# Designed miniproteins, single chains, continued (5): the designs that were tried, part 52

Each design is a single chain, and the fold is of that chain. pLDDT is the mean over its residues in the fold that is shown.

## One batch from the design tools (miniprotein)

Design m17784
Fold by ESMFold2-Fast:
Structure m17784 (fold): chain A 97 residues (1-97)
Amino acid sequence: EEDIKKTLLDTGESVRRALLSVPEMEETGKKVYELLKKAAENPKEAKKYIEEAIKVLQEGGKKLERTLSKKDGILAEAAAGMGQIAIAVAKVSIDNL
């Protein structure tokens, strides 16, 4: 379905852009985009690539938490909040497919 393919590509791009504002998450955002692009290109294996994208986001989030736990609370909370929003957006988009 064209709508599903578009949603996957749009979600991947949105996550990539959101995570670009957090330097520690830039590589994570790129990997998520690549996986969602593969899902869009391979509909029969889309679920596999989407699950891998979620896993990459979760691991990136854990890495971000470890890095930020050593910084000032306000900056740590802001960056963690942005990461959680990106994860929530990706999850909601995937759950509604």
Scores: mean pLDDT 67

Design m17785
Fold by ESMFold2-Fast:
Structure m17785 (fold): chain A 108 residues (1-108)
Amino acid sequence: MVEFEIPKSGQTMNLTVKYTGSFEQAKELSNKIYDAILSIPNVESASLTLKETPDGYLTTGKITFKGSDEEVKQATLELKERIEKIVEEFLKKNPDSKVEVKITLDKS
């Protein structure tokens, strides 16, 4: 499952990826998502942290976009498509795993 909000220019997005399975698989998924984020030209900054939880693994991060509101919207939609493909391919290889992705506006 992938949930996505669309930011305006200069807004920070919170990324959350919940994963069940091995640490190695969680790290692989986190790295692929991080690479996808960094491959978008309108990303100004991104940071991700992977940690163990009682229920599996959690990746948390922040993404800041640059450009016009229209460019940021297009960049966010492209990132959503890339993440959806990464998750789909990951689940095809790891069918016993569960993945939940959320990218939401930072309300802090």
Scores: mean pLDDT 81

Design m17786
Fold by ESMFold2-Fast:
Structure m17786 (fold): chain A 94 residues (1-94)
Amino acid sequence: SVDELLAELKKLVEKSKNPQVKLLGERFIERIEYAKTLTPEQVENDKAQFDELAKLYKEYFKDLSPEDQKIFNEIIEVAKKALDEILKQKRAES
């Protein structure tokens, strides 16, 4: 469920030692919560924008420790899964 993915995302944010990774993770949680209020088309567009933004953040954070990079990559992947799950649920309701 989306709520289980959000709970996992919160745990990953708590594990990060980097303040910038924690801040971005919290913003990703807010973004996913907001996506629940959007139309399927808006969620699809938001997911595409998130994918592009995630690429930029991975490049920006390439000099983080391997442990922090792993946590950050897991945060991105869980956030993508949550957006995909929201999109699937909204399309099934249509």
Scores: mean pLDDT 83

Design m17787
Fold by ESMFold2-Fast:
Structure m17787 (fold): chain A 94 residues (1-94)
Amino acid sequence: SFSDLDLSVSGEKFKEGVKKEFGFTVIDNPPEKVQAKHYQAFVDNVAGLLLPDEEFEEKLEKLVEEGVLSEKDKEILLELYRKRREEILEALSS
């Protein structure tokens, strides 16, 4: 779940990294530390783009290389992204 993610990550660094790699502003006024709700907003926004898993993973890997995310957070976010993307696709087919 989103609460399993690292809640010690800098809000400003997360905002900068997401804008650089994904091209959108996930947090207008970043907190000192990222909260579960901000990770959820990130996943919800990216899932709507319906990116292939490999493309999303490559972009997350860049955030790991930049020191924004841990490898563990990348794995958790990829799982949460897959679940959210599936929910969107199911809703569109109903």
Scores: mean pLDDT 83

Design m17788
Fold by ESMFold2-Fast:
Structure m17788 (fold): chain A 74 residues (1-74)
Amino acid sequence: SLDEFLEKLRERIKEALPDLPEEHIEGLLQLLRSHHDSSLEHQLIIVRWYLQELGLSEEEIETILAIVRELAEE
């Protein structure tokens, strides 16, 4: 389910990036919820843009995108 996916994503991001503010994680989850009917590639483009606007490093962005892709392809 979408809710199960988003909860797993929250936990994986917190584990990988423990210093990332909760507000940024919640914003990401809301963004993905709003675009759940879009293709995975379109969702990844939107996620990258969102994280870049928040000022995350390329390493942090790639970490989050890898987690999103892994969970979405299961």
Scores: mean pLDDT 86

Design m17789
Fold by ESMFold2-Fast:
Structure m17789 (fold): chain A 81 residues (1-81)
Amino acid sequence: EPVPPGASIDEVIEHEFKEADKDGDGVISYEEFKEYLKKRTNGGISDEQIEELFKLADKNGDGVISYEEFKEFMKEVFGVK
């Protein structure tokens, strides 16, 4: 969905990050990321797509997505118009 007027992409990313960060620990695990995408797409995304997206977002290889990694990932997705 399009970014609302008056909201920066960073603000949208912060909101989405908090929705994905189920445990509130400040990082997104693969399980949280998978559940987030499945919920948002009503199952319209495949497991293989989620794995590819997670690997692209997890730039430091820690097996979790930090806010900075999530922000970069979301900017890449939002930058494709």
Scores: mean pLDDT 72

Design m17790
Fold by ESMFold2-Fast:
Structure m17790 (fold): chain A 74 residues (1-74)
Amino acid sequence: MGPGHLLAERAREESYRVAKEEGLEAGLRVAEEAAERAAEEARAHGAEEESVQGLRDEVLRAGREGARRGAEER
């Protein structure tokens, strides 16, 4: 899998579960927290700004998709 793919999939699954149980806003918060955590860890490991932003965007997009699906199936 490509760089960040596992983090994105985890964010999708976690946000889906939270949104399904607690609603869309809760799932979206989880997605945002996962994206921030991934970006901070990448920066701490010396990743370049563009790579950090790309990872953040990928994780956030996946998490938002998970949250929307979880809320729809609620």
Scores: mean pLDDT 82

Design m17791
Fold by ESMFold2-Fast:
Structure m17791 (fold): chain A 82 residues (1-82)
Amino acid sequence: SSDCKSQLIEVLEALANDNDPVVAAKELQRLMNTSCSDDTVEEVLSSYPERNKVASRLLELESKGEKRFPAGALAIGIMKPS
């Protein structure tokens, strides 16, 4: 549970570096469902140095067919309100 932030950072690094972004995005969704609250996820995303790049990557994944991935909506929320 306390390690959820560390897991989120690893996922964010993967997304920012375009390292298996689909897998990373799905892991972000899993962390949101099992290990981390929405507050924790948004806190980590908001404080991450490349949060805008991560958000853009998540939006790209939604455009490519990950329409059931909630991190896309989270990414929009982090970058700017809808």
Scores: mean pLDDT 67

Design m17792
Fold by ESMFold2-Fast:
Formats: structure tokens, C-alpha cells, sequence
Structure m17792 (fold): chain A 70 residues (1-70)
């Protein structure tokens, strides 16, 4: 779980505005499972000012991160 949170935070920091990344980081810290972390991440991406292509790429990367943790 901690490795998934760390990699999702790093992904957000690279692709999201600093304020959006900071808010997502706080929400990820509250997650208690990989599924919850993915739900939080996908919800934040839906609200973020991203192009569809960037959003899709980030979701794909998040799923790969979660799969590697299992």
C-alpha cells in the first residue's frame, strides 16, 4: 500500500498543478487499501484540468502501479 501511495503521489506531482497534487497527496494518505487509493486518484483526475489523453495516460499508469504492488 505505501509503495502504491508513494508512486501515485510522484505521478501526480509530475503531471498535476502543485495545488491539485498536494490535495491528492492528503487524500491518498487517508486511504487504507489499494482499491481506495485508486478510487481517490481517479476521482481527483476527473476534477483536474487535464486533457482526455493525459487523463487516460495517468489512469493507465496508476493501474500499472497497483498491479505491480500485488
Amino acid sequence: LEAVKRELKALAARRLPPEEAARLEALLDQSTSVREALHVFSTALAAAPLSPAVRSEMLREALRIALRAQ
Scores: mean pLDDT 77

Design m17793
Fold by ESMFold2-Fast:
Structure m17793 (fold): chain A 87 residues (1-87)
Amino acid sequence: DESTLEELKKEIERLYKEFEEKIKNAETIQELVNLYIAFNLRLIGILLDAKYIYKLSDEQLAELTKLINDYRRRIKELVDEKIKELE
């Protein structure tokens, strides 16, 4: 239960680092849009697994959701910055 929450948090952190690097290397606005969509879909998948497969408590789901929202915001900021660079 608690161990599962910690593993999901680590998975989210790994995904953030992977997508951060992909965004840095993106050469087109379309690639950036696709990366943003893909990242959000992966996070939705993790949240759905946490709720329906791992049956995490409401408190644990709230904690995970806050972390997900923080990383979603960070990726959006990186995407927006990179779009500005590419024009």
Scores: mean pLDDT 88

Design m17794
Fold by ESMFold2-Fast:
Structure m17794 (fold): chain A 77 residues (1-77)
Amino acid sequence: MKDPLVVRVLEEGIAYAREVLATTDDPELRALAEAYIAEYREDIARAGEYSLEEQIGVIIRAIGDQLDLDLLLKKLE
């Protein structure tokens, strides 16, 4: 069974990336948000194959991705 924390973090990441897509017309930021959505969907699908350490790694990367989107969005303000 997949760790519910990994799935929750990734689903929250998808929701945030979708909000970014709704707020910006910048093609670079839109492409990055869409890439993160695709990555998170793949990780959710494969989460059952991941070890606990791999699941933690996915969470850390997802948090980093969200911080990157936030920083880029602030630079476009």
Scores: mean pLDDT 80

Design m17795
Fold by ESMFold2-Fast:
Structure m17795 (fold): chain A 67 residues (1-67)
Amino acid sequence: SEEFEVDVLIGLALIGVAIAKRYAQTEEEKKLANEADKLVERALASTDPQERRRLIEEAIKKIKEAF
């Protein structure tokens, strides 16, 4: 289901944020990790499945850019 897919992505994004925050060395990497963290927090607070998906996909893009 779409809900299950979003929950999996949130789990992966949480792991990605934790790794990015731990290993960020540059100010840009730290900024990207913090932006991803805020996007994940917004996704967890949202009750709209479409908004949750968009926020988590944006978070994953930021995580990818941090590495």
Scores: mean pLDDT 83

Design m17796
Fold by ESMFold2-Fast:
Structure m17796 (fold): chain A 102 residues (1-102)
Amino acid sequence: KLSLEEFLSLSFEEQVEYIKRELEELKRLIEENAPRDVIFEELRRVHEYVSAMVHKYKLPEEVANELTELLRQTAQAIADGDREKALEYLDRAIELLEEILG
């Protein structure tokens, strides 16, 4: 995993690609029934990268809020034991990141 400092040294496109890879890893952990602590730790890391990218590149408020809300909804779905819903929210987050890249 990249440190926050290493992540922030990446270009915008590279940061988006990195976050997408981490979201795919989150999907894999959920599908494989990884321990909840592992899933929540990875989700916290992804949230940190997203927040840093939003701040550095001044993303539109609507996009920033939607992405952050999708991560919050993923965390809630995991807490509720709704893995199918968590995967749906992660898929939507990946789609949103693809839209940002054009």
Scores: mean pLDDT 84

Design m17797
Fold by ESMFold2-Fast:
Structure m17797 (fold): chain A 116 residues (1-116)
Amino acid sequence: MTKYKVEIKITLTMPDGSVVELEHEEEIEAESDEELVEKVADLVVEIIGEHLGARIEVRDRSVSKVEETETKIVYHVTIRAAIPELRLDLVIDMKITIDKEKKKVTVEAEVRAHPA
């Protein structure tokens, strides 16, 4: 298991065009890059749910490795989710950058909410 420092920045755009920025830092241990990406994606969903005070229902998740070098791996993760209590659908697009030398993960998540 490798321990990573994870820095998350989330930009949430609501249906009225209002924008909220959320930031979070945490340490995460993972046995693989794939497990690390899964844990990070789950954490982003949790942060959004806590901010909105509502349960998020994940409908679909896609993960793509878009770049790999000796010192850096970049994943793109897209999550489609619903918040039935708020009558919102969410599209979450994440760029997850793993720095192998610094043991650091940087997450940039763009979240668009639209009426369900």
Scores: mean pLDDT 88

Design m17798
Fold by ESMFold2-Fast:
Structure m17798 (fold): chain A 69 residues (1-69)
Amino acid sequence: DIDKELEELEKALKEGNEQKAEDIFSRIVARRDPEATRKAIEIVEKYKDKVSPEVLEFAEAVRRSLERL
């Protein structure tokens, strides 16, 4: 259930649990669903001030992958 995964991602980011946020984000990306992946990137960008540069860099790399069509 993607809605539950997106909710858990946002919760992990709000709590500052970067490891859990990274795990959930990677799981969403692994689903190879462009819509779900875009929503996950949007959530990470919303909480960018609460994440490490490494998490932001990973999200940016995934975003570029989506733009390649």
Scores: mean pLDDT 80

Design m17799
Fold by ESMFold2-Fast:
Structure m17799 (fold): chain A 97 residues (1-97)
Amino acid sequence: SEKKEEEEKEKLLLEGLESLVADALAGNPIALKRLRKLKAYYEKLYKETGDEVAKELALLFEAVINRDLESAKEYIERLKELGKKKLAEAFEKGIEK
């Protein structure tokens, strides 16, 4: 049940990711709370699986939360290298707002 909820959350996240990132950078506390939960999820996933995509996503969510846009851009490029171009583009558009 929880695993299906997380998979559905990830699928829906791609569609809303640009707005979520933009809202978090604007200081929206609900958006920031969602990014912290996503960071924690991907940190755990990386620790359990060694999935490099999970590692880069966790680092990218942390950079956005901290308004570290230089590091965020570096992690976006890493996601592109790992074949996650749609996710990378959504983050890139969110931080450019």
Scores: mean pLDDT 81

Design m17800
Fold by ESMFold2-Fast:
Structure m17800 (fold): chain A 63 residues (1-63)
Amino acid sequence: MEEEILELERRAMAAALRGDFAAAEAQIKRLEDLASQSTGEARELAERVVRGARELLAIMRAA
């Protein structure tokens, strides 16, 4: 679970860094789905990663 969360975060960030915002959003949606299916600490981690990724994506779109 944690490895899947971190891999999805990595893919979302890589897509955002190259300007592929559609691919970044797709990875964030997968991470949101994983968060909704998770419980406890794994869910909290996934939700935190989703929040951070969405905030960063918004900043990068504005740049």
Scores: mean pLDDT 80

Design m17801
Fold by ESMFold2-Fast:
Structure m17801 (fold): chain A 61 residues (1-61)
Amino acid sequence: SPRIAALRARLDELLGELRRMVAEAAADPSLLDDPEFRERHGRLVREIARLQAEIEALEAA
């Protein structure tokens, strides 16, 4: 399905961004105390969960 392929591509992109954020925090742990970094991380985790749920729902249908 073109829709599932597009959602998977977006999920892969966001997972790549999450991996980069984890690497940034490992290099500079003070980022974990930065409200903007924490908000960006929170938004990213929520969007990943939403996309995973959408993909699972579409694959189950």
Scores: mean pLDDT 88

Design m17802
Fold by ESMFold2-Fast:
Structure m17802 (fold): chain A 62 residues (1-62)
Amino acid sequence: SAEIKEIEEKLKELGIDLNTEIDGILDEKLKNFIKSFQESAGLKVDGIPDENTKKALDKVAN
């Protein structure tokens, strides 16, 4: 999806090498990166890119 692609792009901008193309698929590897980000940002660690996770990523990437 476009939302997942945006998240993959923001993670790459933060220097996280996904070792995969931006494909818009929420696989286990991407979920693990999201969990790591959520933990560092003090958010709920569930690997789901909810609104709070997206806002935190946007703030850090900008």
Scores: mean pLDDT 72

Design m17803
Fold by ESMFold2-Fast:
Structure m17803 (fold): chain A 65 residues (1-65)
Amino acid sequence: GDADKADAAIDSLVESVKDNSLTDEQIEKALKELKKKLKEEGVSDETADNAVAIAKSDVNKAKKE
């Protein structure tokens, strides 16, 4: 479902941050691409916005690791 697509995309982004030490600019770009991709795959604007908020929180936690 929509949540499964969002969760998979969030996990991928978090791993990229952990593995590659992404800059803030790269993270911002990835978050914008996440929202665009989810909307293109038919995910609602509301669910896509929630996914971006979760991804931002998870990325911030990963950066402190």
Scores: mean pLDDT 76

Design m17804
Fold by ESMFold2-Fast:
Structure m17804 (fold): chain A 83 residues (1-83)
Amino acid sequence: DRGIVESLVTMAAQRAGVRAAAVEVRVDENGELIVDVETSDASAVEDLVITVTYNGKKYKLTVEEVRRLPDGRYLVTYRGKLI
């Protein structure tokens, strides 16, 4: 469930004391889960390791990429590997 992944990522960021929201959840050509998160503080979310269930499969999410947005926020891309 995409909504569960978005909620878990948002809750993990809130526990770290940062404002963040999951904005996209997708599966890549290799079957790995990709989650894009917008945040005002990339440093606070870069070290987050999150476990989520999506479509009955369990994934460990780790940060793959951090991109700065034109408005000064960041887009943080998490990659989820099956566990």
Scores: mean pLDDT 73

Design m17805
Fold by ESMFold2-Fast:
Structure m17805 (fold): chain A 74 residues (1-74)
Amino acid sequence: SMAEKLKEEIRKRVEERKKGLEELIATNPLEPETLEYAQKQLEESLEKLEEEIERAVKDPSVGLAREREAAEAA
């Protein structure tokens, strides 16, 4: 469905942005403390986004897709 395609697009966009940020950090040698801070913020942002996606999957219109993809084991 279009809703499912949209969810997949959102996931791909998020993953692409994560790669871009990680690449930027890797090519810009940062102090250890600054690098650690940046990584923590990135992980927190991804966790929030995963929760948002999970919330959308609980929508009846896409709940079936979650069952087929297998439950996300935390």
Scores: mean pLDDT 63

Design m17806
Fold by ESMFold2-Fast:
Structure m17806 (fold): chain A 110 residues (1-110)
Amino acid sequence: ELAELLAELARLAEELAELAREAAERSKDAELAEEAAELAEQAELLAERAREARRTGDLTLAEIVAEAALKLAERALELAKRLKDAELAERIARAAEELRRVAERLLEAL
């Protein structure tokens, strides 16, 4: 259960990183592009740390990962509201909502 939640969290974080990278590349607004690029880097780091928590069984790292995922999901939802590309915005919002759901379940399992 815990290992499966961490694996799902890592997968969703990677998905969010790819979508945020696409938003950064396609945005004509320099500020929005920078925020999207930053979100992509944070999502990649989150995925890496989730995989490490899963490999090591480190419950403290798992809690840190879950809390970081909740914050990242909130930031991604805010970014999505500002995107001109409605389809990309919807995909980012969906990934963020799923990431939040998995993070909440992970915290409940700890």
Scores: mean pLDDT 89

Design m17807
Fold by ESMFold2-Fast:
Structure m17807 (fold): chain A 63 residues (1-63)
Amino acid sequence: KEEEKIEKLSKLAKISKSTARKILKGELPQETKAKIMTKLAKEDPEAFREVVKILKEENPIPG
């Protein structure tokens, strides 16, 4: 379950599985995460939206 999310996130964001795992668990520094997400949003908006959906499933934003 979690491993499939890590693999999908890694592939979509073009990052390592270890980095994807850190993002999913909230272990990655916010600045580093922001840089990865900003780059993805510019280079592949569709992949960015898919990554946001994965992250929202893990940590739903209230409101």
Scores: mean pLDDT 75

Design m17808
Fold by ESMFold2-Fast:
Structure m17808 (fold): chain A 73 residues (1-73)
Amino acid sequence: SMKKLKEELEKRIKELEEEIKLLLEAANVDPEKHQDFVDKLINELGVTGVEKALALLEKLEEELKKAKEELEK
């Protein structure tokens, strides 16, 4: 069962890393490159998007850290 749990955690870590990557690109790179993603963030989080996107990024980074700590057990 530990092997299955490890595989699920590794998958979740990859998913979180991809989500973080998209958020970082939306926050710190050319908005034209990620226009559809930026528009989705604005629509989901409301018009005050960047501050809320950064808060979501912080939450995802914390979740990733916890997942990595659990994997190392």
Scores: mean pLDDT 61

Design m17809
Fold by ESMFold2-Fast:
Parts: structure tokens; C-alpha cells; sequence
Structure m17809 (fold): chain A 66 residues (1-66)
């Protein structure tokens, strides 16, 4: 049995999403100094949620192929 998407690839995708979320958080702090930590965390959570949904979709497609 072969899976197109491995756990290592899923972990790498998640890590990339975290790095992108961190970059977005830094950008928001720079353009809105008055932004609260909660607002910044909400943006990070949204980006991570989108990444999780993309990962779930890729995993589901890989299982369909396997």
C-alpha cells in the first residue's frame, strides 16, 4: 500500500502554515500597533484552520488513490 501524502509531508505542510501565520502576525503588528494579541492569534488560528482543511483534503484524496 502506497500513500501519495506521507505523515512527514503533512508535518512539513503544517510547519509551513505556522511560518506563514507568524509572518502574517508580524505584518499585522507592524501596520496595526494597537492590535491585541487575541486579534493576532485569531488571524493565526484562521490561517492554521485553512491549512488543516487543505491537509485533510489532501489526506482524503491520497486515501482514495491508495
Amino acid sequence: MKIIVTDQQLEAARKRAEEEADSKAEYLKKVNPNATDEQIQNVRDEMLKRADEAIERAKKEAEKTA
Scores: mean pLDDT 74

Design m17810
Fold by ESMFold2-Fast:
Structure m17810 (fold): chain A 65 residues (1-65)
Amino acid sequence: SLIDQYPLTPEQKAAIREILESVELKPGTEALAVHILAQYLLKDPQSAAALVAARESIIPARLLA
């Protein structure tokens, strides 16, 4: 999967999956959405729960359907 291309922990990968399941992305934007979420987690590894709480608000509006 796209998420498995990033050096993330299982917990961080689960957080990205939960966020993506809660939002509707524009066709063809999944890779960019995963990249943005992965960059947040790589910069702040302890932020997984906070990103899940933020949900769609962490994803740029241009990527949302």
Scores: mean pLDDT 80

Design m17811
Fold by ESMFold2-Fast:
Structure m17811 (fold): chain A 98 residues (1-98)
Amino acid sequence: MAEKLAEALGLPPEQGEKAQKFVDKLIERILKGEKVNLYELAKELGMSLDEVIDFLGALAGRIVRLLKEGKTPEEIAQELGIDDVEKVEALIKDFFGI
């Protein structure tokens, strides 16, 4: 699970657990309709701001690539190892206003 997300984002396998925690918390905030604050997110996850910015960039960049390739939200969820397509749709809407 975490290893699949790390691979999808082009990260080392050792970063998989951190990337998974980041993605889960980001989605939680978005689904609650809360404005995402990267400083608060970094503090809550016990990560540096640089780590959070790097994970955000990797996630957004991968989603952009998959959308440009004509992938559906369901296919993007499968590629990222996300169990619920609504979570991917929430990320796309929050990041790109689509």
Scores: mean pLDDT 81

Design m17812
Fold by ESMFold2-Fast:
Structure m17812 (fold): chain A 94 residues (1-94)
Amino acid sequence: DREEELRRVEEELRRLGLSPGRIAAMLAFVEVLFRARERGEVDEELSQEAIRSAAEAARREGDEELAQKIEAMETLQELATLLGGEVDRARGLA
């Protein structure tokens, strides 16, 4: 169940103490990854959708600085690195 898995991811990120904007951006990113897995491919359109959705999610939570950083990303890999860095920072690994 995709909704149940997203809820588990949200709960884990909340336990790590991530901000609402960071949680929202990560959930939007993971949602796009689920669709990539279902289609068996990642293309430029999916990458741009992931970036746009993550930035919009952060902005909705009032995190304009994070939204602007996400909008500066050009690839799905760059977005994954940015969001992964936020998780690593929360875990004290960076």
Scores: mean pLDDT 80

Design m17813
Fold by ESMFold2-Fast:
Structure m17813 (fold): chain A 87 residues (1-87)
Amino acid sequence: SKELEELLEEAAELSREAERLLEEAVKKGNKEAAHLALLAGASAGLAMISAAVGRLAGDEEGGARLARRQLEKAREYLAKAKEILEK
């Protein structure tokens, strides 16, 4: 399904962004931003797993729903990490 492929691509992009923010947070010694970046990466990873399992199990709707929920969490954690690092 195209939707699951698009969700996997978004999850990969958010995972890369989480890695970049984690590196920045570590360089700045900001533990709170580093923690949020790690949570964002974990949520992006769970989105990838949900989409992949949905495809393998033939439950594309369920996989997409879970992936979207995890991507929402990843975006929220990334936004919070960015806000902290801008202080």
Scores: mean pLDDT 88

Design m17814
Fold by ESMFold2-Fast:
Structure m17814 (fold): chain A 95 residues (1-95)
Amino acid sequence: MVTIRIIGDMSKEIKEYLVELINKIPGAVATAVGDKEVIIKTALSKEQAEELAEELNKIPGVEAEVIGDTEIVIKGKLSKEDAEKIAEILKKKLS
């Protein structure tokens, strides 16, 4: 089980939208934590997590890093479009 932590400068509306988008994906559960963090629990393998981080790093303004074998940390100033791209990439990896 891989946990994704999104720590970003995002509005409350974008954070809520990201949580809603991710919770529609089978194998992912998203929870908003405080004002600037989203925690996503996923059914991803370590290999899928490394591939996901690589794809996320292709989004301008987004920095993704695999921490150990069980966590991905995503940092950046996230727009609504960035939230949609993150959800789309995650859905593709969990399919």
Scores: mean pLDDT 82

Design m17815
Fold by ESMFold2-Fast:
Structure m17815 (fold): chain A 59 residues (1-59)
Amino acid sequence: SSVTEHNRTVRRDISDRLTTRSDDLGTLSDEYDSRGDTDMANRLRDESDRLRDDSVWSG
């Protein structure tokens, strides 16, 4: 593997980790919303969206 290939792999790994965490928080938000905790659901959704945006800029 080249240095360029290694750098692409690292950026992809970071992006994938941020995406996974974003998805987990999105699922948790849906669970809180389904239980009527709209305030917590909104907070978790905002955090999920932030991490999703960060994943785009990291990759």
Scores: mean pLDDT 77

Design m17816
Fold by ESMFold2-Fast:
Order: sequence, then C-alpha cells, then structure tokens
Structure m17816 (fold): chain A 80 residues (1-80)
Amino acid sequence: MITLISPGNGETFKVGEEIEFSWEGPLPVTLLVFKGSEKIINEEVSTNSYSFTPKEPGVYSWVVYKGKESSETRFFKVEE
C-alpha cells in the first residue's frame, strides 16, 4: 500500500516555494504531477521523497503509483 504524507490535500503554496512530496510504501515508485490537465512530472523515484518548485500558478494534482498499485490523488493550489 502506498500512503501519501505531504503535501496535504488542499494545501496552498506560492510560485517559487519548494514543495517536498513524500510517501510511504514499496520502492521504486512513479510520481505523477499535473497542472490542470497537463502532466508536468512523470518520474521514477527510488526514494520516499521528491522536491519540486512550481514556476506557474494553478491547481495541481499528484499521485504515486507502482505497477497497478496507486495512492490516493491529492490536489494543491499554487498562487503568485
């Protein structure tokens, strides 16, 4: 089972603010991050965290998966 730790669902960040995605579960995983409908991150990660600094405001969503196993999907907002 993959459990998301941070960011929390509905959290708000600023453009240029570093966001640390973190999770618990089997490794490696694939991290997907979307800005609206655009997939901006699709990375295989061999650790339980990934750092990202947004360059654009918007509503973002993220999920972590391994094969057919996926975490919940969370969203966050980025403001100017």
Scores: mean pLDDT 87

Design m17817
Fold by ESMFold2-Fast:
Structure m17817 (fold): chain A 86 residues (1-86)
Amino acid sequence: KWKELLREMLATIPSATPESEEEALKKFEEFMEKNKLSDELATKLLELQILAAKGGGKVPEELEEEARKIEEAIKEGKPTAEILKL
């Protein structure tokens, strides 16, 4: 599921190539392994990122609470914005 969301996000980048897309998928998978993210948590983070991009950079108010819980669940000391860098 998270791979489909990542592809959707990459499809918004005009200069994306199949090679850069594959590299982004690999980097995100490595990021998940390093930070011990579950597929469900990674899916939620990508959903928030896509919504922020489509909504002019603002997360919907109902998802602000969810984003905060995700940050709390990730006991790695990284803010959500840094976690989502690709």
Scores: mean pLDDT 60

Design m17818
Fold by ESMFold2-Fast:
Structure m17818 (fold): chain A 91 residues (1-91)
Amino acid sequence: STEEEKVEAVLERLKSELPALSDAEVAAARERLRAGADPADVHAELVAAALRAAGHDEAAALVEEARRNGYVATPEQVAALEAAVREILAA
């Protein structure tokens, strides 16, 4: 179906952007996307989880807050988040 094709495309993008995703995280993301979860919410949650796994707890909290509440961070906090995300996605 068209919706299943969209789920497949989102999962391929997530796996490409977050190569350290476990099979369990991919399976959970697939189930949530099939249930109609917003791809941006799933992406933000997986990025935050990867940041926490790498010890970037403050950056993970900023990702979650930005997605939920439109949080306005300081330029230094934004730079730290961007640097941490870049390292996680490059690893």
Scores: mean pLDDT 73

